# Designs tried in a protein design run: designed miniproteins, single chains, continued (3). Part 26

Each design is a single chain, and the fold is of that chain. pLDDT is the mean over its residues in the fold that is shown.

## One batch from the design tools (miniprotein)

Design m8881
Fold by ESMFold2-Fast:
Structure m8881 (fold): chain A 64 residues (1-64)
Amino acid sequence: EYFTEKQLRRAVDIIEENASTMSEDSLKSVVDSLLQVVEKAKEKGLISQSFYNEIKERLKKILS
């Protein structure tokens, strides 16, 4: 099943909601995994450039 923008946004929402309860190592691992999924979705043309930039910045802020 292809990941839609709604599914990817929900995944980021879940990570943001749980960031304070996760270790830095676990958080980094989850963020890195989701970044790989988002990169592949962008390569396949499944998400827009603007959505890709939004999600990438949100994930980067989670690690800050």
Scores: mean pLDDT 79

Design m8882
Fold by ESMFold2-Fast:
Structure m8882 (fold): chain A 109 residues (1-109)
Amino acid sequence: SLKEAIERLKKAVEELKKAIDEFKKNGYSPETLEKLRKALEKLAEAINEAFSVIDFSKPPEELTDEQKEALKLIVEALRLAAEGYRYMGFEEQAKDLESLAKEIEEKLK
């Protein structure tokens, strides 16, 4: 359900925030990179699940408040994922995620 997808996405976002904080505190190491990689994979799974329950064929004005909240959370998640990818040296992937986040955010205005 959308509610369950939102809760899983919130948890994945929180785990990635913790992985990024640990990377900022402890610097570049195999351990911090592996934690970032695992958090990014979990976030990607949560984003894909959230996308599977939202009908993107509908115009923004036909979306429910819960669907709009889910899309705003996906935008936050994509931007956070981009930050994580930059720490790993994947600049082009980070830019692609930020572009997608911007496109979703502009459609919600």
Scores: mean pLDDT 83

Design m8883
Fold by ESMFold2-Fast:
Structure m8883 (fold): chain A 100 residues (1-100)
Amino acid sequence: SALEEEIKRILEEMIEKAEELLKENPDIPASVREQLRRLVEEAREAVEKNDLEKALEIAEKLAKLIYHTGLELNNEKLLEVGKEMAKKLKEIKKLLDEMK
């Protein structure tokens, strides 16, 4: 459906932003970097399996971890990305509700 395609597009954009963030921010601690990489891989797998509810759950964890790391490191880029992801998550939830 067109709504499912739009949700997948938003999720893919969030995943790409997380990968970009890992490349651009070498100061992210190794333990957090590993957690972010794992969540990115899990989110991609959920999207590929068309499990949008699981993908949304993982994307929420990804957004929270990015935001929390931004607070801990006092990194404005991570904070802004985390906020942007939270906004996109609200958009996905509205689209999912419209599909019922």
Scores: mean pLDDT 85

Design m8884
Fold by ESMFold2-Fast:
Formats: structure tokens, C-alpha cells, sequence
Structure m8884 (fold): chain A 79 residues (1-79)
């Protein structure tokens, strides 16, 4: 999935699931098939994803507010 498709999906987030998540994990893949994981928020998601990479998955992360550690994750976007 390209950044343009991600922007459209974010605008269609009617339940605010991605917006409510304090942290997101973005799995990207470059032209050579190398995969990278990028930490993001709903607000900076489009800024942190490189223009030359495809988005493979977006996971919502539940973060403990006291420790800042991830307590769990759920797949939000499969492609």
C-alpha cells in the first residue's frame, strides 16, 4: 500500500481506532524487498513513512502510560 492509500484510509477511520492508538507500528518494504518497522503516531504517520517504500502492515500498540512500554498490539491494516 502506498502513502496515498494510507491517507485515504486514515480519513475513513470512522471508529477512531487508529486515532485512539497512542502508538503505531508501520511495517514497510522497499523496492528490493527489505522490510523495516517504523514507530509512529496517528498524527505523524504520513510524515515518517518513506516515499520510496510500500506499507505492508499497520499495527496499533497499547502503551503503558507510566512505563512507556508496549503492552499489546493488534493488526489494523493487512496491506
Amino acid sequence: MKKENLEKILSQDKEGELKKAKALLVFTRDAEGKETVIGATFENLLEVVPEDQEIVHVWTVVVDPETGRAKGAAAALPL
Scores: mean pLDDT 68

Design m8885
Fold by ESMFold2-Fast:
Structure m8885 (fold): chain A 74 residues (1-74)
Amino acid sequence: HMEEREKKEVEELKKRAERMKQLYDNNIFTDEDIDELADWTVRRIEEVNPLTPEQREALRARFREAYKKYKEKL
């Protein structure tokens, strides 16, 4: 049996994989969707590792850039 932490991580990985699949399959992915993905990812990290406001903003910007780059490759 998986521990509660492992179950949470697996669930988050599945959600992220589904969202990434949408990035590759859909040409209608908006900047708002990218912001939502970045915020969601940062929120998941904050659940297990507290972030400073500066770290939160830097991490959000990094994920936003990464997701935007993947969208541009579609």
Scores: mean pLDDT 69

Design m8886
Fold by ESMFold2-Fast:
Structure m8886 (fold): chain A 96 residues (1-96)
Amino acid sequence: ATEQTRKMMEQAANKTPLQTQLNYLKSQLAKNPNDSRLWYSIGNLLFQQKNYQDALSYFQQAIALDPTPLNYRNAGNVYDALGNFDLANRYYKLAE
């Protein structure tokens, strides 16, 4: 599952527009709703589009499934972009 998800993310990042990549990853997420890497990948693409509120939702679900330093750091980056520096600092501490 995780290896297939990684390959899908790499192909999407290199060859398709961001919206097409999002639609593809969301279809994969519907098949694999507990794959934290799919939640993370969609969150990352939304962050690139400056869709910070939706990016945050996806990163929070990735944390709920797999609380990794990377997932905490990415949620912190979204709070920072939203101007919520107190929450950003809290999440950065969790990433340590």
Scores: mean pLDDT 82

Design m8887
Fold by ESMFold2-Fast:
Structure m8887 (fold): chain A 65 residues (1-65)
Amino acid sequence: GMMEENRELGEKGAEKLAKGIREYSGLEAEAEAEVVDEETVRITVKAGGITSVYDLSVETLRRGI
């Protein structure tokens, strides 16, 4: 369903962000995704002792960050 699609899009986005940070900076990085609603996914990124939270539209995630 739509919520499952949004979860998959969020997980892919989170994985890409964490991988990019690890590859670019050499820092330990992790990211997790939470579906907020049908149009919005929250991604939490933890890297270098910093926690950042981004509310991203599903459309943005489909286009690829």
Scores: mean pLDDT 81

Design m8888
Fold by ESMFold2-Fast:
Structure m8888 (fold): chain A 70 residues (1-70)
Amino acid sequence: MRRVELLREYVEALRARALRHADVVPPEEVDAFVEAQLEPAIAAIEADPNPEEVLRELEAALARARALEA
């Protein structure tokens, strides 16, 4: 479950950043993109045979995404 939780946190961080620029990217398009991409990504992560590596990659990606917000 932690892999899926980290992916959702990463996606929410990206979504929050995109919504700050709603005049460039409409909120409806951000929501549609998140819905369309999140489900396949969750399925891919759940099928991954190396959960520890996926967790490490997601944690690094989330930290990087949040650093861009600072």
Scores: mean pLDDT 63

Design m8889
Fold by ESMFold2-Fast:
Structure m8889 (fold): chain A 64 residues (1-64)
Amino acid sequence: DRERQIRELKERIRELQERMKELQRQIDENKDDAERVRQLAVQYAAAGVELAGLQFELKRLEES
């Protein structure tokens, strides 16, 4: 069901955006700890890749 897929994708996109905000906040709070920033940046990058994939899928479903 296309409508269900769109709803589920929008929910997952929202959850990832909130996670990325939290990761950015933690990076900002730990800016003087290079190793901690590095670890958080890896998690942020992974979340960003997942977000881009979901946004691409959502766009395809909305445009088809």
Scores: mean pLDDT 85

Design m8890
Fold by ESMFold2-Fast:
Structure m8890 (fold): chain A 76 residues (1-76)
Amino acid sequence: EEKRKLAEELKEKVREYMEEAKKNASDDVKTSQYISEASRHVSDAQLNTSGELAQEVEAEYQKGLAEVEAAKEAVA
């Protein structure tokens, strides 16, 4: 239960940071900073949750990366 709650919190934080990265897609420094913050939460999930829950957080991060890349291409 506690690990599930942590994984849900980490997924939400990853989503929030990736949304901020998308908003700043024209600024490589800012997008990199937000992506780094999201990746730290993925690492936290790997260390402090089950493998399946950590994979869910990783999947959210990978989805966010694809969306940020698409946003960067759109503003290029």
Scores: mean pLDDT 82

Design m8891
Fold by ESMFold2-Fast:
Structure m8891 (fold): chain A 87 residues (1-87)
Amino acid sequence: MKEKALELAKELVDLAAASPHPAERRWIMVEAVRKAADLVMEESDLTEEEKQELKRWIDEAVARAEASTDPEEVRKLIEELIEKGSK
């Protein structure tokens, strides 16, 4: 699960980095966070309380991705998300 989510997220971030249009790049980065979050939430071994805490962190990560213009920053957010969801 973790590898699959990370691979998908990396592909989307790389696609965003290759985009010359800032608005398209931002949209792809936000989608990368959302797709990674969906995979983590569906396939995690987390308790209900841990999933609620992760959801709050996901909401904050999406907001940060919406404000960011840096694909590397968004990639780190996705890596943190996957790491938080892996226990």
Scores: mean pLDDT 73

Design m8892
Fold by ESMFold2-Fast:
Structure m8892 (fold): chain A 81 residues (1-81)
Amino acid sequence: IDEKEVKAALARMYAAIGDLLKSQGDYEGAAESYLKAAKIALEGGDKELAAEFLKKAAEVYKEAGDFKKAEELLKKAKELE
């Protein structure tokens, strides 16, 4: 197992925590968890995985009413694709 594999696994764990928090209505915690997942994925060199998690964070911000933050995150995700 190498750094990229370890970071991908850790990123997916944070995303799973985000999914759980979102299901409980904790949009702030969900967004933080997805943003951590995206950061860890980027550190591991997995831009596609990072883009996926930025899109999940953007959806959470949109549901919380922060449309500007959601648009910023969607732009970042597009740049990584």
Scores: mean pLDDT 84

Design m8893
Fold by ESMFold2-Fast:
Structure m8893 (fold): chain A 72 residues (1-72)
Amino acid sequence: SKVEKDALNTLKTVKRLIEEARKSSGIERDILISMAQMGLSVLKITGSRVKLSKEIEEEYKEAEKELDELIA
């Protein structure tokens, strides 16, 4: 569905932002982390209203874990 394609594209963007943040420092890193957090928040809201596929759900959880580890 279009919702699933949009969610998958958002996840891909979030994962790219996380990888860029890993290679960045200072203010740039903080901005990239903030952008990734916003992307995950949008996905969480979408998932609360629409049933997403297991694949998207698992990729969301992995991205959330990677971001949490990055900011710890």
Scores: mean pLDDT 86

Design m8894
Fold by ESMFold2-Fast:
Structure m8894 (fold): chain A 72 residues (1-72)
Amino acid sequence: MTREEQLRLARENAMLLKYKLGEGEAEKEVEKAVEELRKQGLEEVAEALREGLEASEEEMEKVYKEAEENAK
């Protein structure tokens, strides 16, 4: 897995968490992951994860629906 793929997946995972759990719970889980990633020197991945939380509700729904469709 490339760094570019890791950044994309981190962003998408944050969007999926926000869509499923709501903003407050997703923010809490993402902040834990961000702290852990930063301790490991993965600052870029941590930032991508935070960017996913900033996504609009429409962007999150789109990612969720595409993930559901691709899981068939």
Scores: mean pLDDT 74

Design m8895
Fold by ESMFold2-Fast:
Structure m8895 (fold): chain A 95 residues (1-95)
Amino acid sequence: SILDEALEVIDRALDVLDELKKKYGDKAEGTYRVYSGFLDDIRSYIEQNKDDPEAVKGALDLLIDLLNILKKNFPEFSDKLDEIIDRAQEIRDKV
């Protein structure tokens, strides 16, 4: 389902944060906490508003914006983040 696809793309973003934390250790702990918190909030919002297409689109737009900021701060993850952003855009267009 579109909901399952949206939740999967959030899980992929969390995987990138795990890789970032593994690479930078304590230096990335603050970034990990903040971004994982935002991703968890976006997940919960999508789950609570699954029957509202405009709410789901807005949540995916916020996800894309957050991933673009993360990409600017950690360009070494740009390829992985671009794949996730492209997938989020595809899902958004289907909603």
Scores: mean pLDDT 88

Design m8896
Fold by ESMFold2-Fast:
Structure m8896 (fold): chain A 59 residues (1-59)
Amino acid sequence: AKVTVEKLSPEELEREGVRYATTGEVVSQTKDVTVFRLPDGSVVTFDRKTRTLTTVTPT
């Protein structure tokens, strides 16, 4: 598996979150963190507190 970490602006993070919510499945959601599972098996973590997007993809 490959892990990618990106720091985004608040607006970019929210836009990406909406995109993944439409494309993937919400696994968990809290005030600051939303986790999505994508059809390809990737897991995307959105942390609005740190403005960090973490993607774990198959190798």
Scores: mean pLDDT 76

Design m8897
Fold by ESMFold2-Fast:
Structure m8897 (fold): chain A 101 residues (1-101)
Amino acid sequence: SKEEIKEEFLETLRKLYQENPELAREVADAILRGDPERLRRVAEQVKDKFPETAEKLEELARDIEAYREALQKGIYSPEVKELRDRIEAAREAAREFLASL
């Protein structure tokens, strides 16, 4: 669900913040921008120290690219709605995380 995805990203950001506050803020910013290239660059930066975080950022980048492609092709399906829901949940988590600092 959207709530579960939001909670997962929020927990990931909080865990990262305990170890590296600057990286956590950079991750949150990348999620809010919804830029797949930016997300992949951040994933590359954190992959050695936080491999699970890197995987989640790479998955989000793929979701954003897939959603963008579907919109350009005029595709509307349950799968496209799921992509949008995941992207929105991640952005909501990033906003709440930054607001809690």
Scores: mean pLDDT 85

Design m8898
Fold by ESMFold2-Fast:
Structure m8898 (fold): chain A 120 residues (1-120)
Amino acid sequence: SKEEEIKKLLEELIELVEKLVEAKTMEEKGEILEEMLETLEKIVELDPENEIAKKALKEVKELLEEFKKSTDEKEKTELAYKAALVVLEMVGKIAEELDDKELAKKAKEAYEKLIEKYNS
């Protein structure tokens, strides 16, 4: 079903955020951000009326373009973390709309861990 496909893509986005956080090179972070963008595009294709998903897709696309343009590793890392936060907030909101409390909790926990790492 469309709902089951969306839930699977949301879980894949949480896994991509975890990979992004563990990635040691800017090249690896860039590849993961591209995969996040592709996954977001699939969610929007499955649910074209979902304003939460469309907003996240737009924001991540803009952050990825800035990431590609930047030559500063600190700026690239900040942009990657901002993209991950946008993705996790979207996952949590859509999971809540789908009444998937476990997925919403996973997204919230990942968001809180990322905020802690970003502010360290």
Scores: mean pLDDT 88

Design m8899
Fold by ESMFold2-Fast:
Structure m8899 (fold): chain A 94 residues (1-94)
Amino acid sequence: AAELAREGAERAAKGILSDESLPAEVATGYVLALLGSALGAELAVRRGDLEAAAEDARIGAEVAREAAERLSGESRELALEGARLLEEAAELLE
């Protein structure tokens, strides 16, 4: 579950960083939020708080979907695939 959240965040971040039309400040904000959500989920799993881990993974999925709305082509597809992996991680943690 934590591994899927990390993979999802990395995939979404790659999509965001691949789209040169997105302002650098906006891209940075989304990437930091995605990495923060994945780290939050991993740390929650380490302390046995699966409910908090699922919530952090869901937050990551929402961030990835929001970023995807500003992206196009392969960048959007990567962000949406990242969101799917983050949602799957949240479901496995429930």
Scores: mean pLDDT 83

Design m8900
Fold by ESMFold2-Fast:
Structure m8900 (fold): chain A 90 residues (1-90)
Amino acid sequence: MLEKIIREAQELVRRGLDQDRPVLGLNEAARLMVEAGLDEESRERVIEAIIQTINDQRLARGEPPLQPGEQAGLRETLNDRIDAVRNGLR
């Protein structure tokens, strides 16, 4: 189950990046994670997979990978988006 959610979240983020709509991809991934009812540990694993997908896309575009501080900021942003979806902000 978790592996399927990881793949779906990665695909949503990749599509958002491919369409030059990264925020949309992150919001869709956050919604998927809330609907899946993930615990904290599973959320962390999905977020790490999303960060890896973003780094893979950046490298494919000739951009450097996210620095540790940028990765931490992205983790905070994703957790904030997940909490917003849980509060009914669709």
Scores: mean pLDDT 82

Design m8901
Fold by ESMFold2-Fast:
Structure m8901 (fold): chain A 86 residues (1-86)
Amino acid sequence: MARAEALIARARELRAQAQALRDAYLAQLDATPPSDSIRQVALSVDLTIAQRAEKLAREAEEAARRGDLERAERLIEEAQKLIDSL
């Protein structure tokens, strides 16, 4: 169904964005010295948000594939909101 296909495509796009953000924050954490505790904490928070967005985007794709379109739309909205907060 066209609506389900559109939601799957959107969920995949959000998952890719969240994965890119997660990988960027992981690289920044690896480059951050242990003495910079404030930056380590801030990056860990951003990493957690990116990981949560990736999980929600994955759940949205699975919901859309099962025909649970309303749940998929809500999960996409929540994932987008998390990404927009970064």
Scores: mean pLDDT 86

Design m8902
Fold by ESMFold2-Fast:
Structure m8902 (fold): chain A 81 residues (1-81)
Amino acid sequence: MDAEAREQQYRAVSRLLAALTGIEVPTELLRRAEEGDPAAREELERVLARAREIMAAMDPAEARAILEEVRAALRAEGIPV
């Protein structure tokens, strides 16, 4: 995977998390964590723990509807999700 494809994946993950949980995750945080930055990994782990807590409290049908809407928007932008 090249840098452009990775950037598209970071954008997809960031937008999905924001839509599901309201938590805005910068793509740069995702990139630094994947590249092995320990501080970025710790921050991402805290954010993901909070996101999981919020998602666990959501109705599954509502979560599915949000995911479908965001995937449709990302596909319209040319991002494969």
Scores: mean pLDDT 79

Design m8903
Fold by ESMFold2-Fast:
Structure m8903 (fold): chain A 78 residues (1-78)
Amino acid sequence: SQPSTLPAPTAEERAAGLAAVDAMPGLSGEGRTIARTFASEHSILADRAAATAALVAALRQAGLDEEADIVERFLRTL
């Protein structure tokens, strides 16, 4: 299934999304930059399933399969 377009975050959702990304262990500098950029543009915490699928796809497209697995597992525990 293809990822759906997510809405832009509110200021509070953006701050919470960025904090969630910063709490993720094992992200490289590149993976963290991709995840932070995603959290800045999309509401991660309003729809975790859709956000997880979209962010995982973005990381895999960048060749960061290990970071994609980290993000998927972390967001499932939130």
Scores: mean pLDDT 76

Design m8904
Fold by ESMFold2-Fast:
Structure m8904 (fold): chain A 61 residues (1-61)
Amino acid sequence: ADANRLAAGAATYAAEGRPEKGVAYLVSQGLSREAAERAVEAASRGDGRGAYEIVAEALAA
């Protein structure tokens, strides 16, 4: 999985006011719910780098 693409998807859902769909999307791509929720929260704050780092670390585990 491409961490940049996953983080961008989470950011898109957060920007659309649908953070729960972003969490479900990341979980469907293999992230734990905890990692998915953290990544979407970072994206919702406008922290695109933080969201990317959370996704990349989760995929490297």
Scores: mean pLDDT 82

Design m8905
Fold by ESMFold2-Fast:
Structure m8905 (fold): chain A 96 residues (1-96)
Amino acid sequence: MEKLRKEGRELYLKGLELFSNGDYKEAAELFEKAGELFLEANDYRSAGESYLLAGMSYREAGDLEKAREMLSKALELWRDYPPLASLVTPLLDAVR
């Protein structure tokens, strides 16, 4: 699934640029899309990282419902990897 991973990475990098510029809503949308593409490619680590950043970006944009949705997706993907899941839980609690 190299093509999907490449497309996901390109959206992820663009999302990082937008986040750094304070364009949180647009960054969140790109991170969410990157997460979808990584998930289709069975790259669960990159999908979880993308959903984590989407959740953080939606929180900064004030969309707490989308933030909770994205953080929950990241936690679910990383459920069987306790060190990574532990990064998501405090952020999800902060947007409840």
Scores: mean pLDDT 81

Design m8906
Fold by ESMFold2-Fast:
Structure m8906 (fold): chain A 63 residues (1-63)
Amino acid sequence: SKHAEEIKRKTEELLAERGIKASVSVVGNSIVVTKDGKVIRVPFTLTDDPEKVAEEVVKKVEA
């Protein structure tokens, strides 16, 4: 969906801005980020702001 692709795009942009090497994919209603053998899953809904979802994903990657 356009919504999922927008979240993926913004997540990839934020990771790049912070110098973080990770792969981003969309699986169902979740953003999945793989970094250094770790997998981070962040579910989203159609009412979620793509920028807010991207920020939460990056926050979890940096934790």
Scores: mean pLDDT 82

Design m8907
Fold by ESMFold2-Fast:
Structure m8907 (fold): chain A 109 residues (1-109)
Amino acid sequence: GSERERRLRELEERIRRAVEVLKRLLEEDEEARKLFEEASKAAKEGKLEEALELLEEMLENSPEEEAREALRLLIGAVLISLEKDVEEASRLTGISKATVRRLIEQRRA
């Protein structure tokens, strides 16, 4: 496999872990669940900026570092979906700016 395939597997593993952490957070924290439901509704309605604000509020209110890391990854993924702020998306996800730009370009193809 190429270095690209290895990095893709590492990203998929990070996403899987983030999903498990977020699932636990949403089961244990009623306020986090409400904010996530509102963010999900906003995202489904195409209001991605509103969804980002709600996810950032969840991040500020999350005391656990694992939950904060999972929320940073999710916020970065939303920024990539918006084709916005490559610098911030790179910082939040830990993905290189070159890879973030490639992901945005692939969505346009």
Scores: mean pLDDT 72

Design m8908
Fold by ESMFold2-Fast:
Structure m8908 (fold): chain A 75 residues (1-75)
Amino acid sequence: DALLEALEAEIDAQLARFRAALETQDRAAVLALLVQIGRQIQAQIRRAAEIDPAVAQRLQQLASDFLLQVAQALA
């Protein structure tokens, strides 16, 4: 599924950017980046839902895993 693979790759890329930002010790920039990533993911899920609700559900699962990894990195 091209949409699922594209979002998974995007989530991985954004997670890498987030981890790199953590290394700079700039917490304000990290939080701003998280808000931006969250909005982008939500927009992609809503777009997918207009095409196929089953695809949107799978994308939501990937987004949930991403958020858990972010929470663990912030702990």
Scores: mean pLDDT 71

Design m8909
Fold by ESMFold2-Fast:
Structure m8909 (fold): chain A 102 residues (1-102)
Amino acid sequence: KEEELEKERERILRLASRAAQAIMDGNVDEAIRLIKELAELIEKSKDLEVQRFGVGALIALERLARQYGHEEVAKAAQEAIDSIVEKHPELRPYVEALRAAA
């Protein structure tokens, strides 16, 4: 079960890395597609720590998209985070803390 959670974190990190590369390359449609896939993976997780890790990755992608001037990608990441928090309200304080931190 610990090994399964490690695999979930690895998958989240891999998708987030691909999305970050798409943002840096200006591949807006690909970045949005990867962000949506990442959000689905996070929503399906049964583990709160994996969900927190994934939401942290989405917040990082939202910031990266804004840094590179891709407002539509940043909006997609924000909408994904909001959708996850609506389904998992226990994540709200964590999201608020991360957004406040920088």
Scores: mean pLDDT 85

Design m8910
Fold by ESMFold2-Fast:
Structure m8910 (fold): chain A 59 residues (1-59)
Amino acid sequence: SDETVDKIMDILSKNPYNNSEIEKLLDEEGIKYHLTGGTLRGMSRDEIKRLIELRKQLS
């Protein structure tokens, strides 16, 4: 969702190493996905949104 993407982008801007908080937000969307050392770092908003939608379909 757009709200989840906004929260992830905010976390990445403040602390790009806070993978636990990002993984917690992904879990709230029904996605059991572990980040490998900043997997979402440098991704655009649209790329993060697409990742959430794709992982949600696979979960």
Scores: mean pLDDT 69

Design m8911
Fold by ESMFold2-Fast:
Structure m8911 (fold): chain A 80 residues (1-80)
Amino acid sequence: MDDVLAEADTLAEEASRKLEEAVRYAKQGKIDQARKLRDEAGELFTRAVQLYLDAGKEEQARAWAERLKPLADAVNEALR
């Protein structure tokens, strides 16, 4: 169980990093790179959420979703 949660945390942290990079690229007008990073972050976060839910950690999944929402919104706004 603890190993599964550690993997979920790692995936969520990687998703966060990719969203931060996507915001930076979008602000530079590098739209294709920003979209790729956003899509990769979405995939990683989907996997993290599934692992949290399988472990019965719905609150942890929700906390990460709330934490990542401002970054995802920033990328989507910058991509127009």
Scores: mean pLDDT 84

Design m8912
Fold by ESMFold2-Fast:
Structure m8912 (fold): chain A 58 residues (1-58)
Amino acid sequence: MDNMNKVVKALMEVRDEASDAQLTRAGMAAMDALKADPSLTQAQVLDIVRATIAALKA
């Protein structure tokens, strides 16, 4: 699935920046966003992943 590929690429980009639990949560948030808006670009999906990880660290 194209959505899964976008999420996997985003998680791989940030895998060294977050714990497994944070990566799982960020991946779920990115998938939910893509289900709501399938037009999201790879860059927007990466931004959602990074924003979710930042929120979990706050």
Scores: mean pLDDT 81

Design m8913
Fold by ESMFold2-Fast:
Structure m8913 (fold): chain A 81 residues (1-81)
Amino acid sequence: MEAEKLAEEALRLQAEGERAYRAGDEETALRLGLEAAKKAMEAAKLLGFKPKSADEAFRAVKEALKEAVEEALKKIQAEEA
């Protein structure tokens, strides 16, 4: 499903950005964070929401796709380990 795919991509990009930030690559962290925000906003819009910010979009996606988000976070957590 399109919204689930975009949500998973957004969460993965956010995790990659966090890893880049921890590695001291602030430019890559910023770029990945912006890409994650765009994907989250697109996913939220597909779910019928009108997000005004990336944070609002991530919140809407997590609420609407709770199960898919939990599975995506498990995959990301395993990759960080």
Scores: mean pLDDT 76

Design m8914
Fold by ESMFold2-Fast:
Structure m8914 (fold): chain A 80 residues (1-80)
Amino acid sequence: AMEEEKENIKKAVEEVKKLGDEYFQKSTLPEEEKAKLREKFDKAIKEVNEAIDSGADLETIYKKLDELGKVFNEILKKAK
């Protein structure tokens, strides 16, 4: 059950990464602004993966997922 939950979260993170990569690839934002958003996005993804790999509790993992979601929404808002 717990291992299945972690695998589902990893799949969700991979999907968010793919969508983010597509937004950066199609975006007309200045390169400097793209670089800053990319750095935030990569850091948020890393923090979720590190929480999973370190055996953190689900509350901690969900908190990191929420932070990733906020960064993703910032990308969506600025890419429009």
Scores: mean pLDDT 80

Design m8915
Fold by ESMFold2-Fast:
Structure m8915 (fold): chain A 95 residues (1-95)
Amino acid sequence: MTDEEFIREAERLVEEKDIKGLYELLKERGVPDEAIVALLTQMVLEGIEPETALELLKEILKLPTREEVIDAVLAVAEPSLTPAQLEELRERLRA
């Protein structure tokens, strides 16, 4: 697969909300776990299929609970958000 074909397929999977398919594509392409974690974290923060992204983050990071995954995402967001925005994000991710 060329880089252009990879980008096109990744964009298609995001548009179709096939986040599990996106994850498999990234793994098959040899994208490192750190880059996949960064992408999934960004998707959670932007509200793009956050439940599926959190599930995959739990698997990749090998965290035992969903709450620990949410805390990891919030830790990434904390420097860029006010306490009120951080609480709103936490409530959104738990809903």
Scores: mean pLDDT 77

